# Designs tried in a protein design run: designed miniproteins, single chains, continued (2). Part 112

Each design is a single chain, and the fold is of that chain. pLDDT is the mean over its residues in the fold that is shown.

## One batch from the design tools (miniprotein)

Design m7890
Fold by ESMFold2-Fast:
Structure m7890 (fold): chain A 63 residues (1-63)
Amino acid sequence: MKVSEEKKEKILEALKDVKGVLTKEQAEEIAKKFGVSVSQVRELYLEREVEEGIELIKKAVGL
C-alpha cells in the first residue's frame, strides 16, 4: 500500500515526539491513528533516525 506524501509527513511529525527508541506500542498507536501498517511506521522511523545520525555527525565534525 502506498502512503501519500502528506500522510507520510504527518507520521514523521508524530515520530518527532519519540525522544528515544520507538516502542511497539508507540508504533501501533501511530499506525492506528494514520491508518497505516506498523511496518510503515517503523520504516519512516528508521529513515528519520538515519537522517538525524547524519546531521549529528556533521555537527560533531563542525565542533
Scores: mean pLDDT 73

Design m7891
Fold by ESMFold2-Fast:
Structure m7891 (fold): chain A 78 residues (1-78)
Amino acid sequence: SALLTAVYREVRRRALEAGYSEREAEAIAEAATMLALGVPEDSVAGWLARRYGLSPEEARRAVELARELLAQATEALA
């Protein structure tokens, strides 16, 4: 949907501005999109580990950042 695309782009932009790499920003933005769709955090972490080859710690951190940036993006897009 257009809204999910806007969330993805906004989260990715914010992650890049915060100094994360392109690959990290993509992972965080995809995680944020999944969280916005109501996917449970553990499922998002598992998907990120498989999709991006992240360790469990890296996947957990990406989900934490995705939650924070999703909240900010949702506020900005309201």
Scores: mean pLDDT 86

Design m7892
Fold by ESMFold2-Fast:
Structure m7892 (fold): chain A 80 residues (1-80)
Amino acid sequence: TERERILELIRANLTLAAGESFVEILKRNPNFPKEEVEREIKYLREVIARLKREFEGDPEAERLIKRLEEVIAELEELLK
């Protein structure tokens, strides 16, 4: 339904905001457990996979996917 679609996009936007905040907090806390960072990366990849499957061709979903992939890239750099 349209309501369910909107709700999923809201949740994806909240996930993006949380991921961006996680990157900033992690930069200030370099000794944070790597296992927790790896769990966040795994979760974000699962969110991207769901958005690609359920919202193929949706420009809002494509924007969110790109931004989530950027968050993952930043988290992976911080794991090095």
Scores: mean pLDDT 87

Design m7893
Fold by ESMFold2-Fast:
Structure m7893 (fold): chain A 108 residues (1-108)
Amino acid sequence: SMKEKEERIKKLQAEYDKLKAELGVDTPEQIRDKLRELLRKYAEEKYPELAEAAVQSFLDTIDELKELVRKDPQVAEDKYQRLLDSIENPELRKALKLLFLEEMLKVN
């Protein structure tokens, strides 16, 4: 129903605003910079000899998921959730969730 769609959008917006506040970011540029910072730190800790390649692989996966949100939002949500669940770093999870919520808000 329209009411259920409106309630879903409000919930997505509220989560987006909460995560932005928790990460201390406001603009899309600040979100991107925070994601790059956290991805580099994560890659250096998990793959110290392959950090640059690991960062690039992660960014490529994010770009594929962003495109998938436009083509099939449900499949994209499932794949994005699996990606988030695989990440142990809570700040990196929040930054990735912010990007996903931004894309979901664009298609809803």
Scores: mean pLDDT 80

Design m7894
Fold by ESMFold2-Fast:
Order: C-alpha cells, then sequence, then structure tokens
Structure m7894 (fold): chain A 77 residues (1-77)
C-alpha cells in the first residue's frame, strides 16, 4: 500500500476516532521530533487510553472489540 503522511488535522481526527473505538493497544511507538511531536504524543496517548477503557468495558459484547499489539506513528516536522 502507498504510505501516506498525515497532517496534524488528519492525525487529530484519527485520534478522536481511535478514542471512541473499543481497541486494546498494548504498545505505542511514536517516531517524531519537535514541539508539535510532544503535543501529538500526549493526544495519542489519551486516545489510546480511552480506546483501551472502551475495550475493557465492551470486550465481551462488542464484536468490533479487538486487541492491537502496536500502534506505530511517524510524524515529520
Amino acid sequence: MPRMQLNEEELLEGFEHLSTSPFRVKRLTLSSKGPLADKLEERLKQAIAEANKRYEEQKDTDPSAHEVDEVDFSVES
């Protein structure tokens, strides 16, 4: 598949979708540098925490609930 770089707005939209999804993320890898990297990392960690919480609440009843071993994000300045 072609690898697409996401801009900040697209990343934040993705984070919001992730935060409403019943996914259990076991590992986070974020490869980015600069002042925006820290802000995006914080937002991503919050989204993953919300997704993990939804997974724990819905794992027995929601067929879309599943485990994700790793989320790998690359943000270029």
Scores: mean pLDDT 67

Design m7895
Fold by ESMFold2-Fast:
Structure m7895 (fold): chain A 100 residues (1-100)
Amino acid sequence: MVKEKLEKLSKEAVDAINAAIKASTDLQTRLDLGVAGAIVEISTALALKMIDRGEVEEALEFFIKGLRKASEIARQAGHTDAAEVFDKAAEEAEKILKEV
């Protein structure tokens, strides 16, 4: 259950960043959003490995930090809609963490 929820939240975040990258015409903005997407993907991959080791609480905390960092980067790049998706995903992950 936790693993499936994390994978779903990650997919929603990555889909949002890819849409923002596609909408951008500025190379610097595309790079910044690409970095945000990479942070989400790396955070997800590591969190899933941590869950497989039984480190569920630590995995969720790490995933939440990754999403919040991606949100910060997207917001600084002017993509508030993408940043809001990352923040909502982090809030949902925080709710899951409270049940662990």
Scores: mean pLDDT 84

Design m7896
Fold by ESMFold2-Fast:
Structure m7896 (fold): chain A 85 residues (1-85)
Amino acid sequence: SLSEEEKKELVRLSLEAVRAALAGDVEKARKIAEEIKRKFGDNPEAQEIVKLILEMADLAENSDDVPRLVGTALRIIGKLLDLES
């Protein structure tokens, strides 16, 4: 399991990535996903969050499907809320 300090950092980075992807800054979202993978790559929850961030970045770059983009953001938020529990 992640420490409380690691959970806080994962939440912070994940929210920055979500904000970047929603703003269409796919390069920043991907860069943050790489940072999360580097720092927390052995953690299964962090791996799922990275996967969702990369899916969100791909949707922002290659799709105009706003409902799917928002849905992916909500899935990330749900994962982060599970970490805070």
Scores: mean pLDDT 86

Design m7897
Fold by ESMFold2-Fast:
Structure m7897 (fold): chain A 88 residues (1-88)
Amino acid sequence: MLSSDVLAEMLKKYIKEKKDKELIELLKRLRDALKKGDFEKAREIAKEIIEKFDGPPKLLAEHVLRAIDAGNQQSLDEILRALEKALE
């Protein structure tokens, strides 16, 4: 399994190379939902990312869904840190 730090660096590189405005907006919305503890909204956004994107964004979104389903707050906090680092 990829560490959250490795996933953050892969995601940051993907964002920089693709400059996909829709992806950046979805990732910012996901970050904001996770910061608020709005896991219903976070699940909705993560599923949209999985449907529309491949590679690092999909891996991140799948990790979000698994962490929410498991109730793993530590993983969710690590994902949020990774998102904030990737988005700056």
Scores: mean pLDDT 83

Design m7898
Fold by ESMFold2-Fast:
Order: sequence, then C-alpha cells, then structure tokens
Structure m7898 (fold): chain A 58 residues (1-58)
Amino acid sequence: SQEQNRQKMIEENEQEIERLEKELAELKADPSTPEYRVLLMELMLNSTRTVRETILRS
C-alpha cells in the first residue's frame, strides 16, 4: 500500500542517515582525510535529512 511504501522509505532514509553520520565521524577522525571529502559528506547528510523531513510532511 501507499502507507507501507512511505514507512519503508522513512526506515531506509533513517538507516542511510545513521550510515552517513558514522562515515562522517570516521572521516573526521582520520587526519589524512581531505577537507573536501568531509564537506561533501556533510552536504550529503544534510540533503538526506531534508528528504526525511519532506517524506514526513507528505
């Protein structure tokens, strides 16, 4: 159903946010990580959080 599909999207989005937060923490912990990689990961995380907010408002 449409609601089941929505719940699946929310669950997948939450899992992706958790993954990105973990990856970002690992990148920041590595002093050899270029600054642009940290920035790109932060942008990806913010974008994914915005998608979650959009799904929740729909």
Scores: mean pLDDT 85

Design m7899
Fold by ESMFold2-Fast:
Structure m7899 (fold): chain A 74 residues (1-74)
Amino acid sequence: MRDDYLRRVGDAARDRARELRRQGVPDDDAIDQAVRDALRSTSLPGDAVAPEDVPDLFRAATDTARRAARDAVS
């Protein structure tokens, strides 16, 4: 389900950004790294996503991850 995937991506980005910030990584670098790591580590929701919907889902996931990471470093 799209909502579950976005929740998992956001949670991963938030947790990763907190970890990186705690380690002293600069805020912008922590956000960028957390977004990248969250998107790479979070599996797409199987065959439930049509190929034509993947670009929109990826954009939504990227936006969700970046917002969660920013909130974590604020």
Scores: mean pLDDT 78

Design m7900
Fold by ESMFold2-Fast:
Structure m7900 (fold): chain A 64 residues (1-64)
Amino acid sequence: MEERLEEIKKEVDKLIEEGASKRQIFFHISEEQQKLIDEGVPRDEADSIQREVVDYAVEELRRK
């Protein structure tokens, strides 16, 4: 799970660098959350990962 969280954060970094909109970034995060649930990750764990990635993305966008 730690490795997956870091992978999603890296994907968010690439999207920000490529000039993706906030909507596109948050949509990607939502898709990754749903993918985790579909792969059998418990909903509460998937929600925790999604929340942490959203917080990370908001902070990175603020720095831009």
Scores: mean pLDDT 80

Design m7901
Fold by ESMFold2-Fast:
Structure m7901 (fold): chain A 81 residues (1-81)
Amino acid sequence: MEEAKKLYEEALEYARKGDYKKAAELMVKAQQLAPKDKELHKKTIEEWTKITKDDPNAGKGASYYTSLALRRIGDEIDKEL
């Protein structure tokens, strides 16, 4: 839990700096460490959306990440059950 939270924080940090590729990579890894924590991931996605809303260049990268992460995360969570 704490390790995944740290990765989420680093991902949001990179997103704020404009490194959306690194941010997306870290968020995916964080979710893989805590697949049972759907609420934590949802909150991170909401914060990501708020951050990228202000950056038009980030909109496309964030859309790609959220689409990829949600699709993969949904499968991983269901698979663990």
Scores: mean pLDDT 65

Design m7902
Fold by ESMFold2-Fast:
Structure m7902 (fold): chain A 99 residues (1-99)
Amino acid sequence: GVNVLSIEVRAEGEVATVTITTDGGLAEASALARAGAKAAAEVPGVTKVYASADGNVGVVIVETEPGRAEEAGRAAAQGAADEAKRLGGTVGPVTLEVE
């Protein structure tokens, strides 16, 4: 299984950026980012969601209506964490920064 070493959520205005650092490779990071993006897309007020990966790091960028970025970012983090656990992995610290 792939382990999540950390998840960082940054919510700034109408944008949440979720960075998922894994002990796996590109395929695993991409899968976790897509799971996070799917979860974020279910949050009311989300307008756009992007998922990408580079090496062992997945990134989800969520654009929202005002006041929804933190909720959408938390949903993306939870979706990635749940997928890692489903695959038999562990999840390290989740940090949140809001502006």
Scores: mean pLDDT 90

Design m7903
Fold by ESMFold2-Fast:
Structure m7903 (fold): chain A 61 residues (1-61)
Amino acid sequence: SPVEEQLRLAEAVLRGEISFEEFVRRLYPDEPGAVEWLLSLPEEEQRRIVRTVALTLRDKA
């Protein structure tokens, strides 16, 4: 399931097992503009996005 894979990746970022860059490149392989924008965000905003994604996907799973 795409939801399960995305949740696994988000939780891996929160555990420090993968980088935010690896996470967003895997989520948006065909969206280079979106990846570039996400990587340009401050570190605090990047952490907030990952936490929000993980929380939202846990609610759907």
Scores: mean pLDDT 81

Design m7904
Fold by ESMFold2-Fast:
Formats: sequence, structure tokens, C-alpha cells
Structure m7904 (fold): chain A 98 residues (1-98)
Amino acid sequence: MKKKIEEMRKIALETAEELADKAELSEKQKKILLETIEEVIKAIEEAEKEGRKLSTDELYELAEKKINELADKEGLSEGEKLAMLAIAYESLTKMLGA
């Protein structure tokens, strides 16, 4: 259902924004985090259009890869990466109910 993907996107993004604000993430960290979640949701949508379902592990691997790539480009520290990863995993977990 298109409605299901839109609901999942809303839950993941709202959770990520709330947790990022609570953790006082930098504007760069918040941008990377939200872009990462949007890319994961797009991957889910594309997989569903092809009749495929991505596993929770595959979604987490996609999030980790994207955060590492973008964080390295922005010169972020290991601690800043770990903070974004923790929030991304929590946001995706709430979205999936896993």
C-alpha cells in the first residue's frame, strides 16, 4: 500500500527529528540522519514495487553505509557517527515494530 510507505516515512522521520533534537545533534548530523532515513524508505518502496521485502538487517546495513559515507564527506568524528547510527536504528526499529 502507498499509504503504508507514507505512514512508515512519517514515523521514521518524526522519531529521528525528535531524538536528534533531544540529543542536541548538529545541523550537519541532523541533515545526514534525515537523508539516511529517506534513502532507506526509498529502498523499501522500490523493493515493494518489485515484489521484494527487505529484512531488518538489510535496512540497518543501508543506514550504516549511508551515515558512514556522508559523515566521512563532512569530516564528522566517530562519536558523532555513533550518535547518528543509534538514532537511525531506533527510528527504523519504531517504524518496523521490531
Scores: mean pLDDT 82

Design m7905
Fold by ESMFold2-Fast:
Structure m7905 (fold): chain A 73 residues (1-73)
Amino acid sequence: DVIDVEVDATPQGIAKAANAVITSGKKVNVTIRVRPEDLPVAENAAKAFELFKDNIEKLTLQVEGEPPRVVID
């Protein structure tokens, strides 16, 4: 009943995750893989995903070289 989606912090990756969250009709575990240079993109995406938090089981930012950060739970 939960869908797992893992994407890169790119416009294409964020669009894929957003499509899954909006259209799946199920709760989604989202993992965004983040290079340090893409951190602003990932943080802005996480803020936008707060609008859909009822459709999100968990949103995790996986920044390269850092422990996973759960930003929606």
Scores: mean pLDDT 82

Design m7906
Fold by ESMFold2-Fast:
Structure m7906 (fold): chain A 62 residues (1-62)
Amino acid sequence: MTDDQMFKTLDTDGDGVISAKTFRLMGRAFGFSDEEINSFINDDGTVYYDRFKQFLEKVRSR
């Protein structure tokens, strides 16, 4: 699955962002700490595509 396809699947509201709740569930599933996960979440409680890409690159580097 491409990063774009994964992002689209996790964007349950179709608004072009991932909710903090959905992102935290995914981050925990990949074995990240809550502190690391929260570093990717914007002040408005959303995760934009660019930040999501950075997260996936961090996942792949492990």
Scores: mean pLDDT 77

Design m7907
Fold by ESMFold2-Fast:
Structure m7907 (fold): chain A 77 residues (1-77)
Amino acid sequence: MSLEQIRAALEAAAAGASLSSGAEVEVEVDADRHVTARITGSADANDHAAAAIRTAARHLSERAGEPITLTIERTET
């Protein structure tokens, strides 16, 4: 799986997490497959979005056969 495919899948997951949780979700993917997810919303919305992003990253790591490192940054409003 290419970095572009990983980025596209995580961007789609971020959009889905935003729609389902009401939180604002942004993702960045580095050349080393390090993913940074920035989540802004209420505590409950941030928890929901973070769980969705963690699930997506785990599934992508399994499909790629390579570890994807995930950092989640949360801001409560």
Scores: mean pLDDT 82

Design m7908
Fold by ESMFold2-Fast:
Structure m7908 (fold): chain A 61 residues (1-61)
Amino acid sequence: SEQVEEELAERARKTVAAYLKNLEELKAAGDSVPALSDEELIERAEEAGRENGRLFVEDAK
């Protein structure tokens, strides 16, 4: 349904936001941050979105 799709999209956006926040916190703490290309960042974001989708379906059962 449209509601489920919107919830999954929102979860994906929150996952990306959390990842970016974690990177900023690591930079602020002076910790090393992995050098990732734009392609690798997109791949990780897509994988996180797919993983959230799988977990949502599993939890819905």
Scores: mean pLDDT 61

Design m7909
Fold by ESMFold2-Fast:
Structure m7909 (fold): chain A 64 residues (1-64)
Amino acid sequence: MPPLSLEEAKEVVRKTGEELGLSEEEKEKAAAQVDKGSPASALARLSGKPMEEVIEKLKEVREK
């Protein structure tokens, strides 16, 4: 897939967090990891879901 801008990548992370049942605060914390570290790791930690499930959800959301 083509690379996303930083803003677009943060939006994908927020949408993924919403689908994982995260609060607005938790979604924003995960989105902040796009430029600082691993958004998938943050989403997994905040949602309690395994990394594999989070990565698959991120791919699904990005393609919509």
Scores: mean pLDDT 77

Design m7910
Fold by ESMFold2-Fast:
Structure m7910 (fold): chain A 63 residues (1-63)
Amino acid sequence: MKVKVVVSNLSDEDAKKLAEKAKEFFGADEVEIIRAKDKEEAKKLFLELLLKDGIPVSALAGT
């Protein structure tokens, strides 16, 4: 199973940590980090991925 994680306003180091946690949490064979320009783009990408593949997707917005 492949898991895609949509993030915005996140450092490369934090993205790597998130990918490892996502792989463990979902028991996924592959984890892909998709960077969004902002929170609205993250929501759009999340919905597109969910509708296309039915893959569990997590979206994070910058704080």
Scores: mean pLDDT 66

Design m7911
Fold by ESMFold2-Fast:
Structure m7911 (fold): chain A 94 residues (1-94)
Amino acid sequence: SKLEEAQKLFDKGLQAYDQGNYKESYDLFKKSYDLAKDVDKDLAAKSLMGAGVSLSKMGNYDEAIKYVQEAIKLGTGDLKQAGERLLQMIQKRA
């Protein structure tokens, strides 16, 4: 299913991020978002946050901010709050 594939891509994105492979991490999180966006809003929001953090690690702060802002709009509860904290941290470096 799209949800199972999105979850696998998300998990691979986290692994790439932990290894410092930020470009690969970004690509994987974007693919996860594209599959999740119509089936799981929370996974889609997490994937946008992951893409934003990966962009931030690559120095693409303006684009990172846009991804995190979209995640905040899409996410609820704790995910929205996590996104707002990420936004503040990225904006401080921009």
Scores: mean pLDDT 87

Design m7912
Fold by ESMFold2-Fast:
Structure m7912 (fold): chain A 93 residues (1-93)
Amino acid sequence: EEIERLLRELEKVVEEIKEKASPEVAKLAEEALEAVRETVERARRGDLLGAIGLALRAIGLALQVVHLAEGEVKPLAERLLELVTRLARLALS
């Protein structure tokens, strides 16, 4: 329930980034969302090592989005990192 709610919030944030950001930043945000989805799926299947690797990738991608984000995209990038980090924590708990 909590993971599904946060994934929906993350999807909305990524769509806003895709509308407002450069193609490079939009692609990184989309890749972060995909890595988080894979983290949740791997954790649910009991592949904790695979889930950890994907969680680290998702956080790294979200950090790149924060670093490259400008203007109105900055608060969206910060929200992306917050949601990615929280989802990774919940999936691995």
Scores: mean pLDDT 89

Design m7913
Fold by ESMFold2-Fast:
Structure m7913 (fold): chain A 61 residues (1-61)
Amino acid sequence: SEEEIREVLRKIAKTLLDAGFSREEAIRVTKRALKELGLTASDEQIREVVDEVERERKAAA
């Protein structure tokens, strides 16, 4: 489902950003990870989720 895909996107993005990847790197790696899992999402959806996770991380700092 769309909700499940969004949850997977958030988990991948959070893991990558926590590991020190840049925003651009996190977007690229997340896109590739989705392909490996057989899931698809638009570039816009991936960017929105990465930006959301980064915003949340900065707000919690």
Scores: mean pLDDT 82

Design m7914
Fold by ESMFold2-Fast:
Structure m7914 (fold): chain A 55 residues (1-55)
Amino acid sequence: SETEKQLNQIKDMLEKSEKILDEHLQAILRESADLTLELLVRQSGDVEAVAKARG
């Protein structure tokens, strides 16, 4: 039925939205880690450790 097709489309959109949100949160955590590593380099001068961590 038309209603079942529309409900399946809504479900698919919600699942895609959840995935995008999770990827966005992962990006924020990565940026936070990078900033922390940069601060540690400024404090210690260990450029090699940051380069290795960034890979």
Scores: mean pLDDT 71

Design m7915
Fold by ESMFold2-Fast:
Structure m7915 (fold): chain A 66 residues (1-66)
Amino acid sequence: AMESRIKSALKLFDKDNNGFISLGEFLTGVSAIQKSPSSFPELDIDKNGSISLGEFVEFVKQMKSL
């Protein structure tokens, strides 16, 4: 379900374990994903070379529908 996927994503990005993703934590997680070029375009929805927190949230929501 979406909640379990969000919790998994939060564990990867949320080092403070406070239930939210900070910009710094998000960038750290993205740098790990960027080792695989195919994963970066999925998070960079704007195709402008940067990823917003809103884009990440929308990506996780889409995983619920898969």
Scores: mean pLDDT 52

Design m7916
Fold by ESMFold2-Fast:
Structure m7916 (fold): chain A 59 residues (1-59)
Amino acid sequence: MSPAELARAAIAAARALYDAGRITEAQYREITEPLRRIVENPSDMKALWEALRKLASLA
C-alpha cells in the first residue's frame, strides 16, 4: 500500500471514530491534517506512522 493509500485509510478510520463520538473535532483535525499533507506530498513516513499509532490508541 502506498503512503497516500495508507493516509486515506487512516483519514477514513479517524472519520469513523469522530462519527462514533470517540474523538473530538479538534482531535480529528490534529490527526487528519498531517495525513492530508501526506496524500498530497508523501514526504515523511514517520509522521504517517505516528498518526496511525495515535488512531490505534483511540480505537
Scores: mean pLDDT 75

Design m7917
Fold by ESMFold2-Fast:
Structure m7917 (fold): chain A 90 residues (1-90)
Amino acid sequence: AVEEATRVADEAAKKAEELWDKDPQKAIEVWQEALRRVGEILGVPEAGERLAAAVPELLDATKSGDVEKAKALAERLAEAYRALRAAAEA
């Protein structure tokens, strides 16, 4: 389960990195799909959905130049991701 979730996250990171310059919206969609999938694999689908929902807000904050809001959203994403990882190791 942990190996599968890590693989999904790594593949999403690489794909999103390629898309950031060409189609940022597609990069966001790739991360949303991956976060939902990781949540399902780790048995915490609600946390995965919550993470996926926060990603468009981070993009909007970045486009608006609201660096403080973008940082706050990034911190929430990091915290939720750590919770997903902890659940996988339990």
Scores: mean pLDDT 69

Design m7918
Fold by ESMFold2-Fast:
Structure m7918 (fold): chain A 85 residues (1-85)
Amino acid sequence: MKEIDERIEEINRRLAELEAKFPEMDEEERKRALREMMHLGVEMVVIAVALTLKKKLEEKGASQEEIDKLEQEYKKMLETARAAE
């Protein structure tokens, strides 16, 4: 959980950096920045969904195997989002 919190902070810092630099960017740099911001946004949503589902599985008394399966699916979703660019 602590590692996920650190990743969220990292994403927020990167988004703030991109937003601050955006007005000084040319068209190609803005295009890349928008794609990076979209990828970071998708990662945040995937993290939020995965945490919610993991909590529900834990509350239901699901096996560690089911939780591990969810984490694998989450990682595949992130890889798919990254591969699109």
Scores: mean pLDDT 76

Design m7919
Fold by ESMFold2-Fast:
Structure m7919 (fold): chain A 57 residues (1-57)
Amino acid sequence: LSLADQQAINRIANEGIDLLDKGEDPDTVSEKIRQQLTDAGLGQYADAVVQSVLSHS
């Protein structure tokens, strides 16, 4: 995993956590995370990142 890919995953995960903290719907946050990771070519990590972010709530 490249440094750029790691930074992208961390950014997307942190944005998801922030949205959950602001009261966004978990299903909406999960969809946004999956879409952003897929767009970045990191869709294979979507399940792990979504689970990690939702575990924060």
Scores: mean pLDDT 83

Design m7920
Fold by ESMFold2-Fast:
Structure m7920 (fold): chain A 70 residues (1-70)
Amino acid sequence: MSKEELLEEGRKRVEEIFKQAKSEDEFMDALARFVRELAQKARELGYSTEEIVELAREIVKYGFELLEKK
């Protein structure tokens, strides 16, 4: 799986989490869990620490953008 594919799937998952979350706290907790899962998966796929940090940053940024649009 490519870095771009991981990012695309990650963004779709964040959108699902946002739709299902009943509160901002619930969303933040779910987002944090997902970022940890994504980082673990990326590490298993052989991505470097720098690439994993970049991926996590992009996913967190997208989640915060969804919260701000609320």
Scores: mean pLDDT 81

Design m7921
Fold by ESMFold2-Fast:
Structure m7921 (fold): chain A 68 residues (1-68)
Amino acid sequence: MKEELEKEIARLEKEADTIKNPEYQQLIRDTIEEARKALEEGNLDEARFYIQMAEGLLEKAKLIEKKE
C-alpha cells in the first residue's frame, strides 16, 4: 500500500545517512529517489523493486565499511 511503502522509503533515507562512503550513500539515495518517483506515478510494483534494491545496496555498503 502507498502509505506502507512511504514509511519504508523514510526508513531507508534515515539508514542511508549512516553510510560513510559518499559514493555508496549517493547511489542509495538515487535509488530511493527512483522509488519515490515510481510511488508518485502510482507504480507500486516498481516502487517495491527500487525499495528492495536500496535495501541490498545498504547491506553491501555496511559490509564494505566493516572491511575498510
Scores: mean pLDDT 81

Design m7922
Fold by ESMFold2-Fast:
Structure m7922 (fold): chain A 95 residues (1-95)
Amino acid sequence: GKELIEFAEKLVEEEKPKVEEAYETKPKEEAQAFHDEVVLRLAREFGSRLGEKVAEMLVKGAQRTASAEEQELLAEAERLLEENVPVEEIRKKLA
């Protein structure tokens, strides 16, 4: 529900300044690696609530190793989270 989306928004807001600083102060490749690490940490937190499969797709998306089908599901999940769709409904669509 809304609580998980609010938790996700808080985690993103807390990490956003650090990611932005990395892109300003580090080489592009190093900044991208740091950004990917942040996404992996967020995926772990999401995984405890969204389920292992969604967390795995987020990780693969960040590493650009996701299949075409997994990339479509990840994009759909991100869109639904942005639109404040309940997490329980998102899980049903991704199952």
Scores: mean pLDDT 59

Design m7923
Fold by ESMFold2-Fast:
Structure m7923 (fold): chain A 107 residues (1-107)
Amino acid sequence: SLKEKVKKILDSIIKGLQELADRARAEGRTDLVEKLNEIIELVKQAKEAIDSGNYDEAIELLKRIKALLQELIEETKDDPETVGFLRGLLGKVDEAIELVKKIKEEK
């Protein structure tokens, strides 16, 4: 189902953010770890909103996640590996937004 597909994408985003946070922690990049953990919390909230059928809340949370990832890309612009990874996550967030919109249109 579209709901199962979007939840798998969100789980993939959480995993990617956790892997980046673990790397940032090993590098002593405390501010980056804190920002990544904030985004992880928002992705978990978006997943809960989808589970509850609150698709409008999920879309607004995903838009906020997108904005925070874009800010983080600018803040890490001198780190091409981190930027590349974050851009990949941004693409997954865009896919999740479009899928949630399609789920909403089916009701």
Scores: mean pLDDT 89

Design m7924
Fold by ESMFold2-Fast:
Structure m7924 (fold): chain A 84 residues (1-84)
Amino acid sequence: EEAALKINELMEEADRAYQEGNFEEAVKLYSEAAKLALDNMLFGYALEAVRRLEQIASDAEKNGDTETAKLAREAIEKVRKGEL
C-alpha cells in the first residue's frame, strides 16, 4: 500500500512534467514509477507507466523530437526487461 502511494505520487509528478512539455523529466519519473512497481510486483502500475511512456514516444515522434522519442523507447525496453 505504501509503495502504491509512492508510485501514484511519481506518476502524478510525471503527468505534470509531461503537461508542461518537460518530456525528459516525464520519462525519468515514469521510469522511476515503473521500476518501483516492478520491484514490488505491482504489474498493473508498471503497465500503466509503460503506456504513458508509449504516449510520450508517439508524441515525440510526431513532433520530430528524435531525442525524446529515443529516451522514451529506451525506458520502455528497460522496463520490459524487468519482470512484467
Scores: mean pLDDT 83

Design m7925
Fold by ESMFold2-Fast:
Structure m7925 (fold): chain A 78 residues (1-78)
Amino acid sequence: GPKEPEDPEKVKKDPISGEPLKNPFVLDSGHVFSRDDIEQLILAGNTTDPIPGKPINKEGVINAGVDEGMELIKQALA
């Protein structure tokens, strides 16, 4: 079946879903989440880190690069 090699950062689980990280996404707070979960929360109007409850730094999100989902996240945080 389709499997990927294990990497230190890929071994970590998403704190929101408890599943292996998918498209790892690092917030300014230093917490790592699956992009899908964070993107969905931000697009739904939640701009706070779900773990510490602090505002998400859009600079940290933008630093992740350019991507289709990132464009929507930037728009939601603007």
Scores: mean pLDDT 57

